# Designs tried in a protein design run: designed miniproteins, single chains, continued (5). Part 28

Each design is a single chain, and the fold is of that chain. pLDDT is the mean over its residues in the fold that is shown.

## One batch from the design tools (miniprotein)

Design m16946
Fold by ESMFold2-Fast:
Structure m16946 (fold): chain A 76 residues (1-76)
Amino acid sequence: SDQELQQMLDQSSTQLSDNVKKQLIDKGVDEKTAQKAADALRKGGVQAAADSVKDEKQKKLVLEIGQKATEEQPTP
């Protein structure tokens, strides 16, 4: 059903975003920037998350962590 599919997608997106936010904070990214990147990841994927960050070092971390987290996520 559409509701079950939407719940599965929402849960997967939430878990991915939360995981990326936690890893960014663990790498020294501030909570506000990590949250912004996680929100952008949920809305537009890894590239959108990277584009949400202005610092080049943080952008590289977002790309690395986001891609790895996406690869480790179970297929829905």
Scores: mean pLDDT 75

Design m16947
Fold by ESMFold2-Fast:
Structure m16947 (fold): chain A 62 residues (1-62)
Amino acid sequence: MERKERIDKRAEEWVEKIEKGEITLDQLAQQIRDDVKNGKITGKEARELSARVRELLKEKGL
């Protein structure tokens, strides 16, 4: 539960930044890789986060 809540919240924050033009999808993908490299998230969590961001962007037509 806690892991899913953290992933959903982070995905929503990233989608908002993309909508505002603060970051591109490529930059988001790089930051997720950097978070894995720095031990902030696991590779599994990175895949879940990336999938959730893509779903939220589709819902918004982006």
Scores: mean pLDDT 78

Design m16948
Fold by ESMFold2-Fast:
Structure m16948 (fold): chain A 80 residues (1-80)
Amino acid sequence: SKAKEVEELMKKAEEAYKKELETHPESLEPTEEKQLALENIAKVAEIIYSLDPDFEMTLAESTSIEEATKKLAEFIEKLE
């Protein structure tokens, strides 16, 4: 199921984000882990858009991983 893939990718994005916060809390530029999390979030956004084209997701242009992750969580809850 696409919804299951979304949950798995989001979990990976959250894990990468938590690791980034632990290793580079003061970083002025995105680390490789932060970039990986953003890429995973972008892929999830495409999957979400394919499931619900009426839902506008701007996750790929999000300024923070935290904000993008929060939007993904809200969408997943709506899929309940």
Scores: mean pLDDT 60

Design m16949
Fold by ESMFold2-Fast:
Order: C-alpha cells, then sequence, then structure tokens
Structure m16949 (fold): chain A 82 residues (1-82)
C-alpha cells in the first residue's frame, strides 16, 4: 500500500538521522524525511476527524522506533540515578 511505502521510507530516513548524527548523510536524510512527511504533518495540524487521525497514526508509526529508544534511554538514566 501507499501508506506502507511511506512508513518504510520514513523509518529508513529517520534511522539514518539517528545512527549518523552530525554527518552530511544525516542532514540530507532529515531534509528528505521532512519533505516526505510534510503532507501528513500539515493534515495532522489543519484537518479534523478521520483524516487527522490517520495522519497522526502514520506519523506515530514512523517515529515509533525513535520514541521507544528514547524511553529506554530515559528509563536507564532513571535507574542509574538510584
Amino acid sequence: SEEKKIIEEGKEKIKIVFENEDTPEAFEAEKEFLKLTAPYRETALTKSGEEQKRAKELLEEILKPIAERQKELEEAERLAAL
């Protein structure tokens, strides 16, 4: 499906950004990620109902690996502070 392709492409680009911080490759991947997700980000901010929900769910799916990794890092820091 078209949505699945966008999710897969978005995940690949965000992974490059995350794994290659402070590199030209990360900068280009971020730029492509923002361009790829622009219609969905606009829909999430300007539309309502099912369109908004669908756009938000697609964006959440793309960012899910990053969000899960951030939670793991936050939990590790919390435990280290004990």
Scores: mean pLDDT 76

Design m16950
Fold by ESMFold2-Fast:
Structure m16950 (fold): chain A 63 residues (1-63)
Amino acid sequence: MKEEFIKELLEEAEKNDLIISTDQLHALVNQARARGLSNDEIMEAIKDALKEIQKKKKEEMEK
């Protein structure tokens, strides 16, 4: 469940050149809540996804 949400965040970022708008993030968070994710799980998933996005951006910029 949490991994599914992380995948959705990463897929949305990939569609927009590794950028997630606040509106898109808010919509995905609302969907995750509707699926039964807790606030803590949502926040952890967002942090994990953002770290992965930043890591990919940094790796691309370093090359």
Scores: mean pLDDT 76

Design m16951
Fold by ESMFold2-Fast:
Structure m16951 (fold): chain A 71 residues (1-71)
Amino acid sequence: MVESEEEERRVEDGLVHLRGTAVLDGVVLRFEAVLREDGTFLGARATVEGEGELGEEIRAAWAEYLAKLAA
C-alpha cells in the first residue's frame, strides 16, 4: 500500500521542493518532487532502493501517489 514520509520541505521562489521516502507494496522509494505553492505538480523523480524486478508495478503505484499529491 502507498505510504510516505517527508524528510525535507523547502519553499524557494514560489516552488515547494519535497524530499522523502515512500513505501509502495513493501518497496522503499526515495523521492524528490517539485510543486507550486498552490499544489500544482511540476515534476518528480524516484529511486528504488535495492529491488528492480517490480519496476513497472512500482511506477504505476508511484504515478497514483503523485496524482494524490497534485490534487
Scores: mean pLDDT 64

Design m16952
Fold by ESMFold2-Fast:
Structure m16952 (fold): chain A 62 residues (1-62)
Amino acid sequence: MEAERRAEAALRSLDGMTPEQLVKINESGGLKATLEEAKQSLEDGRKGVLPGQRGAEELGRE
């Protein structure tokens, strides 16, 4: 959810940039990081695992 909004905001900011600048930003991992977060959230939802549940398991809060 939040990752999607961040990706859209990033894409809008890139609309005024040249293709070479877009490549540099993409290689810096800015867009890739946001997209990978969105993909991870989708996979967690697909398995019925909430993002908070995964974090809680790592912290041992379960």
Scores: mean pLDDT 57

Design m16953
Fold by ESMFold2-Fast:
Structure m16953 (fold): chain A 87 residues (1-87)
Amino acid sequence: SEIDKEIEHTKELVDDFIKKVKEARELGMDPEEIIKNVEEFKKKLQSYFDELKKKATPEQKERIDNAYKTILEKLDKVIEELRELAK
């Protein structure tokens, strides 16, 4: 379905974003500044998934919610790892 394609595309964007976060850290960017970028990306993802859910069926909403949860867990793990590096 179009919804499932949008979910898969978003997962790819998240994985690419995480790679860029790693590159920014390797280039010596401040972990606090990287965390701010991750938090901003999370806000954009929340807005995107909220809009996606508005046009979704009940069954599609469950798949969207599950995908969003998994993505948030990945991003929260990245933030925790960055916070440990900032200490």
Scores: mean pLDDT 85

Design m16954
Fold by ESMFold2-Fast:
Structure m16954 (fold): chain A 97 residues (1-97)
Amino acid sequence: MEKPLEEAEVGEEAEITITVKTGGDPDQREAVLRILEVAAERARQAGNEVKIEKISDDEYKLTIKGKVTPETLDAIRSAVEAARAAGAEVEVKYKKL
């Protein structure tokens, strides 16, 4: 069942998908990729299974799966804020497993 990220509870098993769309600017793409790589590393350190997928030159997907920790949520929130600040469109889906 999908729910808002704001309703995420520490200790839940979840699959969290962050989809980021850029406007075709190479500098924006580089910044967004760096943001996603940092978020992925933080989520892996929190014990989560993480995958980054290139959907197109202007669209990337970060999937974080497993137990939700405070570090998991902080990594996701930081990445979403940073990507939006870089001018990207960001969609987050939270699915409780």
Scores: mean pLDDT 82

Design m16955
Fold by ESMFold2-Fast:
Structure m16955 (fold): chain A 85 residues (1-85)
Amino acid sequence: RELLLEATEALLEHLDDPEALEALVEEILAAHPDDEELHIILDSISGILAELQKNKEKRSAEEITEEALKKAEEKKKEFKKLAEE
């Protein structure tokens, strides 16, 4: 939880710098290559941040983290369905 919030806050700081944002995401993923849930959550966070930048909206790191966790839970259900096929 705290690690996800810190990651979201760091990513928010780089919203106007897509290269730095991409580099930070890659660094986090490289540190946790086997954590599939973290990869799904980070992908969801990146998607939310891209939408915020496009719409010039601001949201708190807590709101973004909660939304990303909900999206990750839905993706986890999709992966479970695919694994049963």
Scores: mean pLDDT 70

Design m16956
Fold by ESMFold2-Fast:
Structure m16956 (fold): chain A 89 residues (1-89)
Amino acid sequence: SSAKLEELKKLLEEVKKTTDPKELVRLALEAARIGLSTDDPEVIRAAIEVLDVAIEKLESMNLKDLDIQIDLGILRLMRGVLKLVLKKL
């Protein structure tokens, strides 16, 4: 879906701009939701890219906050699921 691709492009721009860990998690979860809602490989790849950028930014912050560490674990799991779905398409 072109609409889903455009939404993911906007999410990618936002994750690149933000330094707020809570916003990074929120944007990444929205990208994962979009990626999991489709069988379109282009949309799944775009969702994975948003997750990759958000996870890398969160990891680089070296945060010791337990809530953020739990969210980071969830994001890594969702990225793994998206990669598996993409491999099976």
Scores: mean pLDDT 89

Design m16957
Fold by ESMFold2-Fast:
Structure m16957 (fold): chain A 65 residues (1-65)
Amino acid sequence: AKKIGVGQGATAEAAELVAQLLLDLGGADEYVAIGSSDPKAATAIADAIGKETGAEVIRGAAPPP
């Protein structure tokens, strides 16, 4: 996948599902934006994505336009 934006109000569970789907599709060479009401969960998911895909991770904020 090129880019994935989860949204600022997404739950940690939803973000994790999107992250797993992105990894299954062959990883990413772009970025993943993770928005969650639980910053700890968002951070853990973001770290996992970055380690597995090498993608840039944007946490807690909407992705750039």
Scores: mean pLDDT 53

Design m16958
Fold by ESMFold2-Fast:
Structure m16958 (fold): chain A 60 residues (1-60)
Amino acid sequence: SPVEAANAAMDAAIEALKSGKTPEEAYQAGRDAARKLGLTDEQADKVARTALNIAEIKLK
C-alpha cells in the first residue's frame, strides 16, 4: 500500500542518516524500500524525497 511504502521509505531514510550516511544515500535507501513494496520508479522517487525531507526535520 502507499502508506506501507511511505513508512518503509521513512524508516530507511532515518536509519541511513543515523548511521552517518549522506542525504543522497538516505534518499537511495528510501527509494529502494518503496520499490521493494511495488511502487513504480516515479512513485518511489516522490515518496523517497518526501521521506528524506521529513527525516531531516525530525533529526534536527
Scores: mean pLDDT 83

Design m16959
Fold by ESMFold2-Fast:
Structure m16959 (fold): chain A 64 residues (1-64)
Amino acid sequence: SEEELEAELERARRRLDEMLAQQRANPGPLEDEATLAENERALDSLVEGMRERGFVPEVGPEPP
């Protein structure tokens, strides 16, 4: 029904407002899993790019 749809939208909007208020009151808690996963993917891409360009040795070098 339309009333149920309206109630769902109202709940979603209220939840968003609460999340914003919570973030304002307590900024910088532990980073969420999605942000950590994004950072990990970025690092993996960077390391792979560097390896492809030969910036990391494949055999451990010993100084002369």
Scores: mean pLDDT 61

Design m16960
Fold by ESMFold2-Fast:
Structure m16960 (fold): chain A 103 residues (1-103)
Amino acid sequence: SIEEAIKKIEDLANEAVERLQGKSMEEARRIVEEFTEKIVEILKSMKGASDEEIDEIRDTVYRLISRIAQALLEQGYPREEVARLASRVAKAVDDAIDEIKKK
């Protein structure tokens, strides 16, 4: 269900933020990559969802990407590196949404 997908996505974001505490930039990249892969898997499992349901998930994911980026900035990670990570996550999410909307 859409509610279950949203819960999983929110739980993954909370886990990512907690795991990012005290990590090196390289470890942070791995954590964000794992988060991205799990989000993409959830999105792909929504193949056949309505456009309205997909838009709701997209809005939730974008909000959580912003939250993760803010957590990285608060830990003193360079703004440019955080922006690059956020951009990569957003691109992977957009690509997955485009794929499920076409099919």
Scores: mean pLDDT 83

Design m16961
Fold by ESMFold2-Fast:
Structure m16961 (fold): chain A 68 residues (1-68)
Amino acid sequence: MPDLSGKTVVDALIELRKHYPDGTVVELTLSNGETYEVELGKEGYPKAFEEYYRKNRDTAVVVKAVLV
């Protein structure tokens, strides 16, 4: 796993796509305690991503990333 600590969700997804193929599922844990699950290559505009952007008033950053 590349070091994603301190990256925004968007920057973390860009970095992950350099290292893992499309279809890889990753769980991101953010500095605000929320978790976000994403399938690489399907990063368009899933409902979970919309909910994340609506709830984050500050720039929560990635603190942990794991392969599902």
Scores: mean pLDDT 70

Design m16962
Fold by ESMFold2-Fast:
Structure m16962 (fold): chain A 97 residues (1-97)
Amino acid sequence: TFSIPDDIEVDTELTVEVDMDLDSGRWRLELHAEGLPPNVQDLTPEQWTAALLDPDARRKLFGVDPSTTLTLTRAERVSDTRFRLVYSAHVKRFLAN
């Protein structure tokens, strides 16, 4: 028996790596999700600060759906200029037919 639900909930893990170039003031964000190619983008300190304080800014920066709930599960300092953050991402989507 095959049934398609009216809504779908998906759990995935997002790994976010932030490299800070302190000399140029230009930072880099790499987003890793299983089964997807890495998403790499330039980041300003202001965008990073906004993403730490505002869940909507965080979702926009990570390029995830606005319905996504992001929960920080791990934060580690890899070097003086590199941080790794692991988020649990929960997406609730309604499929319109």
Scores: mean pLDDT 71

Design m16963
Fold by ESMFold2-Fast:
Structure m16963 (fold): chain A 95 residues (1-95)
Amino acid sequence: SMEVEELKKKAEELLEEIRRLVEELDRAVRAGDWERVRELAERLEEKLEEFRELLKKLAELTKDNPEEQEKLLRWQVHLLAAEGELLVARRILER
């Protein structure tokens, strides 16, 4: 459906933004730029929340489509990995 395709495009765009934020966060951590780490962590959290809600909508709309459900599993793995990077950055900021 057009709705599914529009949400998939938004998910791909959000995943690209999340990937860039994770890369920038890693660089900021390595540089010891703690102000930048805080800013990037906040932005990453917002994008991860948006991505989670979008995946939830896609899961409901594609529940009867196995191929789309497999793509959602791959996106969920990316979400979990990015959440892990955010957790690590937050723990470093607490030290």
Scores: mean pLDDT 86

Design m16964
Fold by ESMFold2-Fast:
Structure m16964 (fold): chain A 74 residues (1-74)
Amino acid sequence: SSDARELIERGRELEAAGRLEDAVELYRKAIELGSGRVKAEALRNLGRVLHALGQVDEAREYLQQAQELLKAAA
């Protein structure tokens, strides 16, 4: 949905500003509202920012979930 995409865009702005924990919150909301490819994009962005925060194992799980969604959408 457009709401999920807007949350991803705002999350990326916060990430660029170094506001990583705030970006995490927006990406999690985007995952809740999104489906298919949009949800996969939110999961990938969440995984990347969690990795930057040192949450490596959690990041890996979200990146794997994104990969599985992209396979299902193909």
Scores: mean pLDDT 87

Design m16965
Fold by ESMFold2-Fast:
Structure m16965 (fold): chain A 90 residues (1-90)
Amino acid sequence: SATAEELLARLEELLERARASDDGKEAVAAAREAFDLYLEHRDTLSPEQRRRAAELVLEIAKIALEKADKEDIPEVIGLVLRAIGDLLDL
């Protein structure tokens, strides 16, 4: 598995991809990948690393929500709410 530093760097790359993309499908794919990576590695992170990772996932999901096709909006809203919930539980 990736180290915490590698995970955070990968989440930052996904954030930049979501920001740069003019394709709603690509932005949603980045948000989905970011959330899956966060869930996979969440339990191995320190509280500080987990907060940073969750904040990055939330930012990616928010960008995806702005760019998403109407059909993908419910999925992305779900990702935003789940990321907010995890930040509140931290």
Scores: mean pLDDT 84

Design m16966
Fold by ESMFold2-Fast:
Structure m16966 (fold): chain A 68 residues (1-68)
Amino acid sequence: EIEKKIKELEEKAKLYRDNAEGAERTVQAALDAGVLTPLHRGELRSAQRFRELADKYEKEANELKKKL
């Protein structure tokens, strides 16, 4: 059951990292095109939040791995 929990946490971390990278790529494309808007600030905030959630789940998975 612990191994299943570790896998679930790692999958959640990956999903949040993928979401953060997607938002960051969108903002970078807008910056490169010279069309950065206030909406892109919201995307950067979302990316930061997703990065924090990914880090949290990854740390939880690593703590469970230490108990194995």
Scores: mean pLDDT 82

Design m16967
Fold by ESMFold2-Fast:
Structure m16967 (fold): chain A 68 residues (1-68)
Amino acid sequence: MSEEEKLKLQQEQAKKVAKKLEAEAKKTFPDAEIEVEIKEDGSVKVTVTVDGKKLVLELSPEELELLS
């Protein structure tokens, strides 16, 4: 039960951080295409495409706790 609750909280934190990252990326690169993926383990993958170049940032659940 505690492990299930922890995973759910991790997913909610991942979604919150993903939203912040998407907002910052759009603010910095308004013409960029931004894709945010929340993985089953609670990690977040952000892909920013600008001028045909792709930048990929992947954050672990531990890193997401630092950013929340």
Scores: mean pLDDT 74

Design m16968
Fold by ESMFold2-Fast:
Structure m16968 (fold): chain A 93 residues (1-93)
Amino acid sequence: GKAMDRVLADPEDRQELIRWAEKQYEEGKKGDILAAENAVRVYSALGQKGDREASEKAAESAEVLAQIFEARGDLASSKYYRGLAEEWRKLAS
């Protein structure tokens, strides 16, 4: 959204957002679904701005979210996020 675009335009705010997303990714790896969703959202926004490292992190975050959904028996959501991870890996390469 417009608020996210403003944060991404400011280098200091962008770095703060990246540090937050890294923390969200680590919490997501522990099974926190909201943290995993937050990491996917932030890294995907950065990847869409042409950040290749963020595209790779978006893929990794989507894979974590897919694993959480698989563990919960939500195979449709798991398949969706595995597909999203594959698309982000293609954009990062």
Scores: mean pLDDT 84

Design m16969
Fold by ESMFold2-Fast:
Structure m16969 (fold): chain A 66 residues (1-66)
Amino acid sequence: MLEFEIEVNGIRFRATVEGTEIKVEPEEPATEEQIEQAKLQALGKAIERVREELRRLAAEAEALAR
C-alpha cells in the first residue's frame, strides 16, 4: 500500500494505491474534476513506487523460497 498527500485547487486529498487500484479521499467536498486530477497526480507518483515495491517483494519472496 502506498499513500500520498495531494492538493488540487486548495482541496487536500489522501491518495492510497494498492497495486493498480487508486483510492482518493478528499478531506472536504471536491468536484469530479479535482478528484480526477488528484488521481492522475497520485498515479504518476505511484508508478515509480509500485515498481520499486514489486522489485522488493520479488527479492523477499526469492530469499524466503530458498
Scores: mean pLDDT 74

Design m16970
Fold by ESMFold2-Fast:
Structure m16970 (fold): chain A 76 residues (1-76)
Amino acid sequence: SAVDDIRALTLDLERAKALLRRVLPTIEDPALAAGFREALGARDEAQLRALLVGLVETFGDAALPHLEPVVAGSVA
Protein backbone atom coordinates (compact mmCIF):
# COMPACT_ATOMS: atom_id res chain seq x y z
CA SER A 1 0.00 0.00 0.00
CA ALA A 2 1.04 3.65 -0.34
CA VAL A 3 1.15 3.93 3.47
CA ASP A 4 3.48 0.90 3.76
CA ASP A 5 5.65 2.24 0.90
CA ILE A 6 6.06 5.65 2.62
CA ARG A 7 6.84 3.96 5.98
CA ALA A 8 9.56 1.82 4.31
CA LEU A 9 11.29 4.71 2.47
CA THR A 10 13.98 7.15 3.58
CA LEU A 11 13.31 10.66 2.25
CA ASP A 12 15.58 13.68 1.78
CA LEU A 13 13.88 16.28 4.02
CA GLU A 14 14.95 19.39 2.07
CA ARG A 15 14.05 17.88 -1.33
CA ALA A 16 10.68 16.66 0.00
CA LYS A 17 9.86 20.15 1.35
CA ALA A 18 10.83 21.75 -1.99
CA LEU A 19 8.45 19.35 -3.78
CA LEU A 20 5.67 19.96 -1.20
CA ARG A 21 6.01 23.74 -1.84
CA ARG A 22 5.77 23.09 -5.61
CA VAL A 23 2.63 20.91 -5.30
CA LEU A 24 0.82 22.99 -2.62
CA PRO A 25 -0.52 25.74 -5.01
CA THR A 26 -2.15 23.04 -7.23
CA ILE A 27 -4.30 21.68 -4.35
CA GLU A 28 -7.89 22.96 -4.52
CA ASP A 29 -9.15 21.18 -1.34
CA PRO A 30 -8.44 23.60 1.57
CA ALA A 31 -8.26 20.74 4.14
CA LEU A 32 -5.71 18.78 2.05
CA ALA A 33 -3.75 22.03 1.45
CA ALA A 34 -3.69 22.62 5.24
CA GLY A 35 -2.26 19.10 5.70
CA PHE A 36 0.49 19.87 3.17
CA ARG A 37 1.34 23.11 5.05
CA GLU A 38 1.57 21.08 8.28
CA ALA A 39 3.97 18.62 6.53
CA LEU A 40 6.16 21.62 5.52
CA GLY A 41 6.62 22.29 9.27
CA ALA A 42 8.25 18.86 9.86
CA ARG A 43 11.45 19.17 11.93
CA ASP A 44 13.02 15.91 10.71
CA GLU A 45 12.56 13.13 8.14
CA ALA A 46 10.76 10.72 10.52
CA GLN A 47 8.15 13.40 11.40
CA LEU A 48 7.74 14.20 7.69
CA ARG A 49 7.04 10.51 6.86
CA ALA A 50 4.53 10.29 9.73
CA LEU A 51 2.71 13.42 8.47
CA LEU A 52 2.64 12.10 4.86
CA VAL A 53 1.23 8.77 6.13
CA GLY A 54 -1.42 10.75 8.06
CA LEU A 55 -2.39 12.57 4.84
CA VAL A 56 -2.90 9.25 3.01
CA GLU A 57 -4.88 7.79 5.96
CA THR A 58 -7.10 10.92 6.25
CA PHE A 59 -7.67 11.76 2.55
CA GLY A 60 -7.04 8.39 0.85
CA ASP A 61 -6.96 8.43 -2.96
CA ALA A 62 -7.55 12.23 -2.99
CA ALA A 63 -4.04 12.74 -1.53
CA LEU A 64 -2.16 10.18 -3.68
CA PRO A 65 -1.80 12.18 -6.97
CA HIS A 66 -0.40 15.14 -4.98
CA LEU A 67 1.91 13.01 -2.77
CA GLU A 68 3.25 10.65 -5.49
CA PRO A 69 5.68 13.21 -7.04
CA VAL A 70 6.80 14.35 -3.54
CA VAL A 71 7.59 10.80 -2.35
CA ALA A 72 9.10 9.57 -5.65
CA GLY A 73 11.21 12.74 -6.10
CA SER A 74 12.61 12.82 -2.54
CA VAL A 75 13.81 9.22 -1.96
CA ALA A 76 17.28 9.46 -0.33
Scores: mean pLDDT 85

Design m16971
Fold by ESMFold2-Fast:
Structure m16971 (fold): chain A 114 residues (1-114)
Amino acid sequence: MTEEERQRLLDEAIRHFEEAVKNMRKALEVARKAGASPETIKLMEEGIKHAEEAVDAARRGDVPAALAHTNRAISLFGEAAREARKDGVPEAAKLFEEAMTHMARARNLLAEAA
């Protein structure tokens, strides 16, 4: 793989991470407004933090760190979606599932860059 090809994959992964973070922040606002549990809010905030750390790692070209944070964010987003549904906030769960799709795409691009 050329350096140019690797950088292109990282840049595309970063765009997907940014969409995931945007969707998660919207989901967090929806969840807070709808009165989601503190547990759901905590999972959302931790997931966003790991997604942002994945962006920073990808920008540095640290693919192993970016993958680790991506996998943790996907896990937390999945837990948050399940808890949001239990809280009666399915609209927040849907936004998390959209964020997970973007994170999964970013993960695949990072794996190609590794």
Scores: mean pLDDT 85

Design m16972
Fold by ESMFold2-Fast:
Order: C-alpha cells, then structure tokens, then sequence
Structure m16972 (fold): chain A 70 residues (1-70)
C-alpha cells in the first residue's frame, strides 16, 4: 500500500532527524567533558557514530520497505 509506504518513509525521516539532533547533543556534551581533547578528534568520533546509526536506520527502513513492496 502507498499509504503504508508513506507512513514508513515519514517514520524513517523522523528517526534520521532524531539521530542527528542526538548526535549534536552528544558532541556538545563530549566537548564540555573533554576540554583538553582537540575538537577535531571529538567531531570525527561523533560523525563516525552518527554514520553508523544512520546506516542502521537505513537498513531497517529498507527491510521494512521490501516487505511492503513484495
């Protein structure tokens, strides 16, 4: 159903936005907790964690989309 696919896509986009906001909050917290660590290193770690979370969200979306379309 196109309506089911739309709802799944809206949930996917919501999860992506929530993951980005959470990553920004974690980055800010790490910056405050580690004042002697170079900002570049904290940013790199935070971006790697965000990438992994986004890949997981995309994988889950693709698996659910496949079930709707098959």
Amino acid sequence: SMEELKKLTEEYLKRVIEAIVAAADRFDARMAANPDTPARDILRESLEELREELEKILKEYKEKEKKILE
Scores: mean pLDDT 86

Design m16973
Fold by ESMFold2-Fast:
Structure m16973 (fold): chain A 68 residues (1-68)
Amino acid sequence: MDLEIHQLVNRSAREVVEAMEAGDLERAEEVIRETGRRLREDLGAPQERVDAAVEALRTVGRIAAERA
C-alpha cells in the first residue's frame, strides 16, 4: 500500500510540475484532484495520508509556478 501511494504521488507530482511549467493551471488542479480521489477510493488511504499528499502536490505546483 505505502509503495503504491508513494509511486502515485511521485507520478502525480511530475505531472503537476509539467502542467505548471506549461502554464496549465487547470490541468495541475485536475491532477491534484484526481490523485486525491484515487488515493482515497482506489488505494483506501487514510484521510490523513490523502490530505498530506494533496498538500505536498499543491506545494510542488506553487514552487514550479514561481520558477516558471
Scores: mean pLDDT 82

Design m16974
Fold by ESMFold2-Fast:
Structure m16974 (fold): chain A 86 residues (1-86)
Amino acid sequence: SMAEKLREEVRKMVEGEPEVVKELMELYTEAVLSKYPNPTEEQVEAMLEAMRKALEEIREAYKKDPEKTEELLREATEHLKELLAK
């Protein structure tokens, strides 16, 4: 399915990234899929492109301030977990 393709491509994209980045991107993917369980191929490609750009920005943030970036990403991850735990 397109949903499983999105999950697999996101997992590959975040390979080698810090644990918090992997968790954040995977939780964000599940949040989107909870609202839109049957995405189109065009929607999947658009999401993957947006996620690639976000990942580049995260990498740059880590270079400038790794401790503060890690802290902010952990806060975002916990908020997404609370949103999905219903």
Scores: mean pLDDT 84

Design m16975
Fold by ESMFold2-Fast:
Structure m16975 (fold): chain A 60 residues (1-60)
Amino acid sequence: DVQKAQEAAGKITRGEKISEEEAKLAFEMIKKMIDSDDERRSPASVSYATVEKMIKKALE
């Protein structure tokens, strides 16, 4: 499951097309990454809104 989510996230970053199932897995993984970063998130942090925008673009 984690591997499929990582692959989907990689595809989104590269601008490749993904399925709805891959999009759900990628979004869940990214949510966990954001939630686990309770220490002074700064330059590398990504908002949920930015992630949703990237996933939506990949699903077009």
Scores: mean pLDDT 64

Design m16976
Fold by ESMFold2-Fast:
Structure m16976 (fold): chain A 60 residues (1-60)
Amino acid sequence: ALAAYRAGFAAFGEGRLDEARALFEEALRQDPTFRAAQQALAMVLEGLGETARAAELRAR
């Protein structure tokens, strides 16, 4: 979980939003309670225009 989260942050910082999304989704697949990854994924989804999915993640 943590390794995927760190990789996701690196991708996000480089503007690779699709790669960041996949990496944060992988972190949550390994640990569904990883709140930092959940919030990071919500930010990436907002950047991609997927606001409904971002809102769903923030509500969980």
Scores: mean pLDDT 76

Design m16977
Fold by ESMFold2-Fast:
Structure m16977 (fold): chain A 96 residues (1-96)
Amino acid sequence: MSLSGEVIEKAEKLAKENDGKLTREQAGEVARLAAQEHGLDPEKAARALKEGMRLAGKEEVSKEETLMAVRNVLGSLKQGKSVEEAAKNAAEALKI
């Protein structure tokens, strides 16, 4: 699943506002935008990403980690997986 330039730009803007990292809330905003572009539920995507970060023990993530986790969440939701399952998959990706 490809992410648009708008999604990447939003992640870059938020990272600049927070010393190169995104908080759980900021990463959730990136997930919302990406989900809207793919016809997915933006609130489910934001919740899955924030929960995935919590499960991975991360309060902040880099722009690259955010975009990776967003792709993972969107892929899971597109396959019909639950928010909980999408969060677990994102957490696994973030632990590497």
Scores: mean pLDDT 86

Design m16978
Fold by ESMFold2-Fast:
Structure m16978 (fold): chain A 80 residues (1-80)
Amino acid sequence: SMSEKRREAAAKALKEVIEELKKKNADPKVIETLEEARKAVEEGKMQEAMALVMSLSDLLPEEVHKEILDRLNEAATKAE
């Protein structure tokens, strides 16, 4: 199970990414999928959240997709 601090850190990272992408008028499907990933994280379903983010590889530039994965993984694994 995920610690509360790691879950909160990962959810916060996704929320910040979603807000940044909304300001840039990103694809609505990307926003919807990231909101689903955030909900999965809040429910402790990190593997499901990661799978949802991975599904965006065709809808995002490779560098942006990698940044989202790196931010989510860092927040989830380095929060204590």
Scores: mean pLDDT 78

Design m16979
Fold by ESMFold2-Fast:
Structure m16979 (fold): chain A 60 residues (1-60)
Amino acid sequence: MEVTLRVHAGSDPESRLVRLVGTPEAVRAAAREIEEREGYRVTVLGEGEDGSMVVSAGRR
């Protein structure tokens, strides 16, 4: 299985809006990958009915 990750660069250079799509396990793994690889802190903003999640990733 594969998780699609989309990053939207906002006006704030320290934060990014990320939409993760997939199973809860895959989405959780992708969020941790972002934290580990990019040194960002990921905060979940919501979950769609299609299993997509919207998160905010900011530098720490």
Scores: mean pLDDT 55

Design m16980
Fold by ESMFold2-Fast:
Structure m16980 (fold): chain A 89 residues (1-89)
Amino acid sequence: MAKKIVEEFEKQAEEVVELAEADPERFATELVDALGELMPGHEAMKRGIEEGKELTIEKLKSLPDATEEHIKRVEEAAERAIERIEELA
């Protein structure tokens, strides 16, 4: 189970970056609606990734098949996505 959760997070993080690269303003609007807050586009996207990372790591820590490598992969995927979004700002 843990491996699937990590793979899903890695995919979601990459999708967020792809959307940010294609149309940051449009994607930011959808994310702002989901979060219930008015935020700058790039800041809203980074916040979403950070929250997703924290929730995913918490979930992984509750699973008996989760390893330190699984947690590291989620952290690295989030860091890479945030870095790429920051490059767009």
Scores: mean pLDDT 72

Design m16981
Fold by ESMFold2-Fast:
Structure m16981 (fold): chain A 98 residues (1-98)
Amino acid sequence: SMAALRARLREARRLLRQGRYDEAIALTDAVLAESDDPELQVEALVLRARAYLRQGRLDEAQADLDRAKAIMDANDLSFETEVMLGVAELELAVRKVF
């Protein structure tokens, strides 16, 4: 159900805040495998990219953000989702410089 997928994304955000990056990645992997919803796919990709950034996995983070941007460009998604993606892209840019 959509509610169950959203609950997994909330748990992934909690795990990210706790530094439990591999567990956050596993939950976002599950959401991406189970959902064709563009909004959930972008949210999951952004969360997984942020986990990759915390681990120094910059190429994997870039690939997820590029995929999220392609989904955004193909779909009329919420402003909130666009902001979340933009913040993650800025975070990646900062990590590449510093």
Scores: mean pLDDT 88

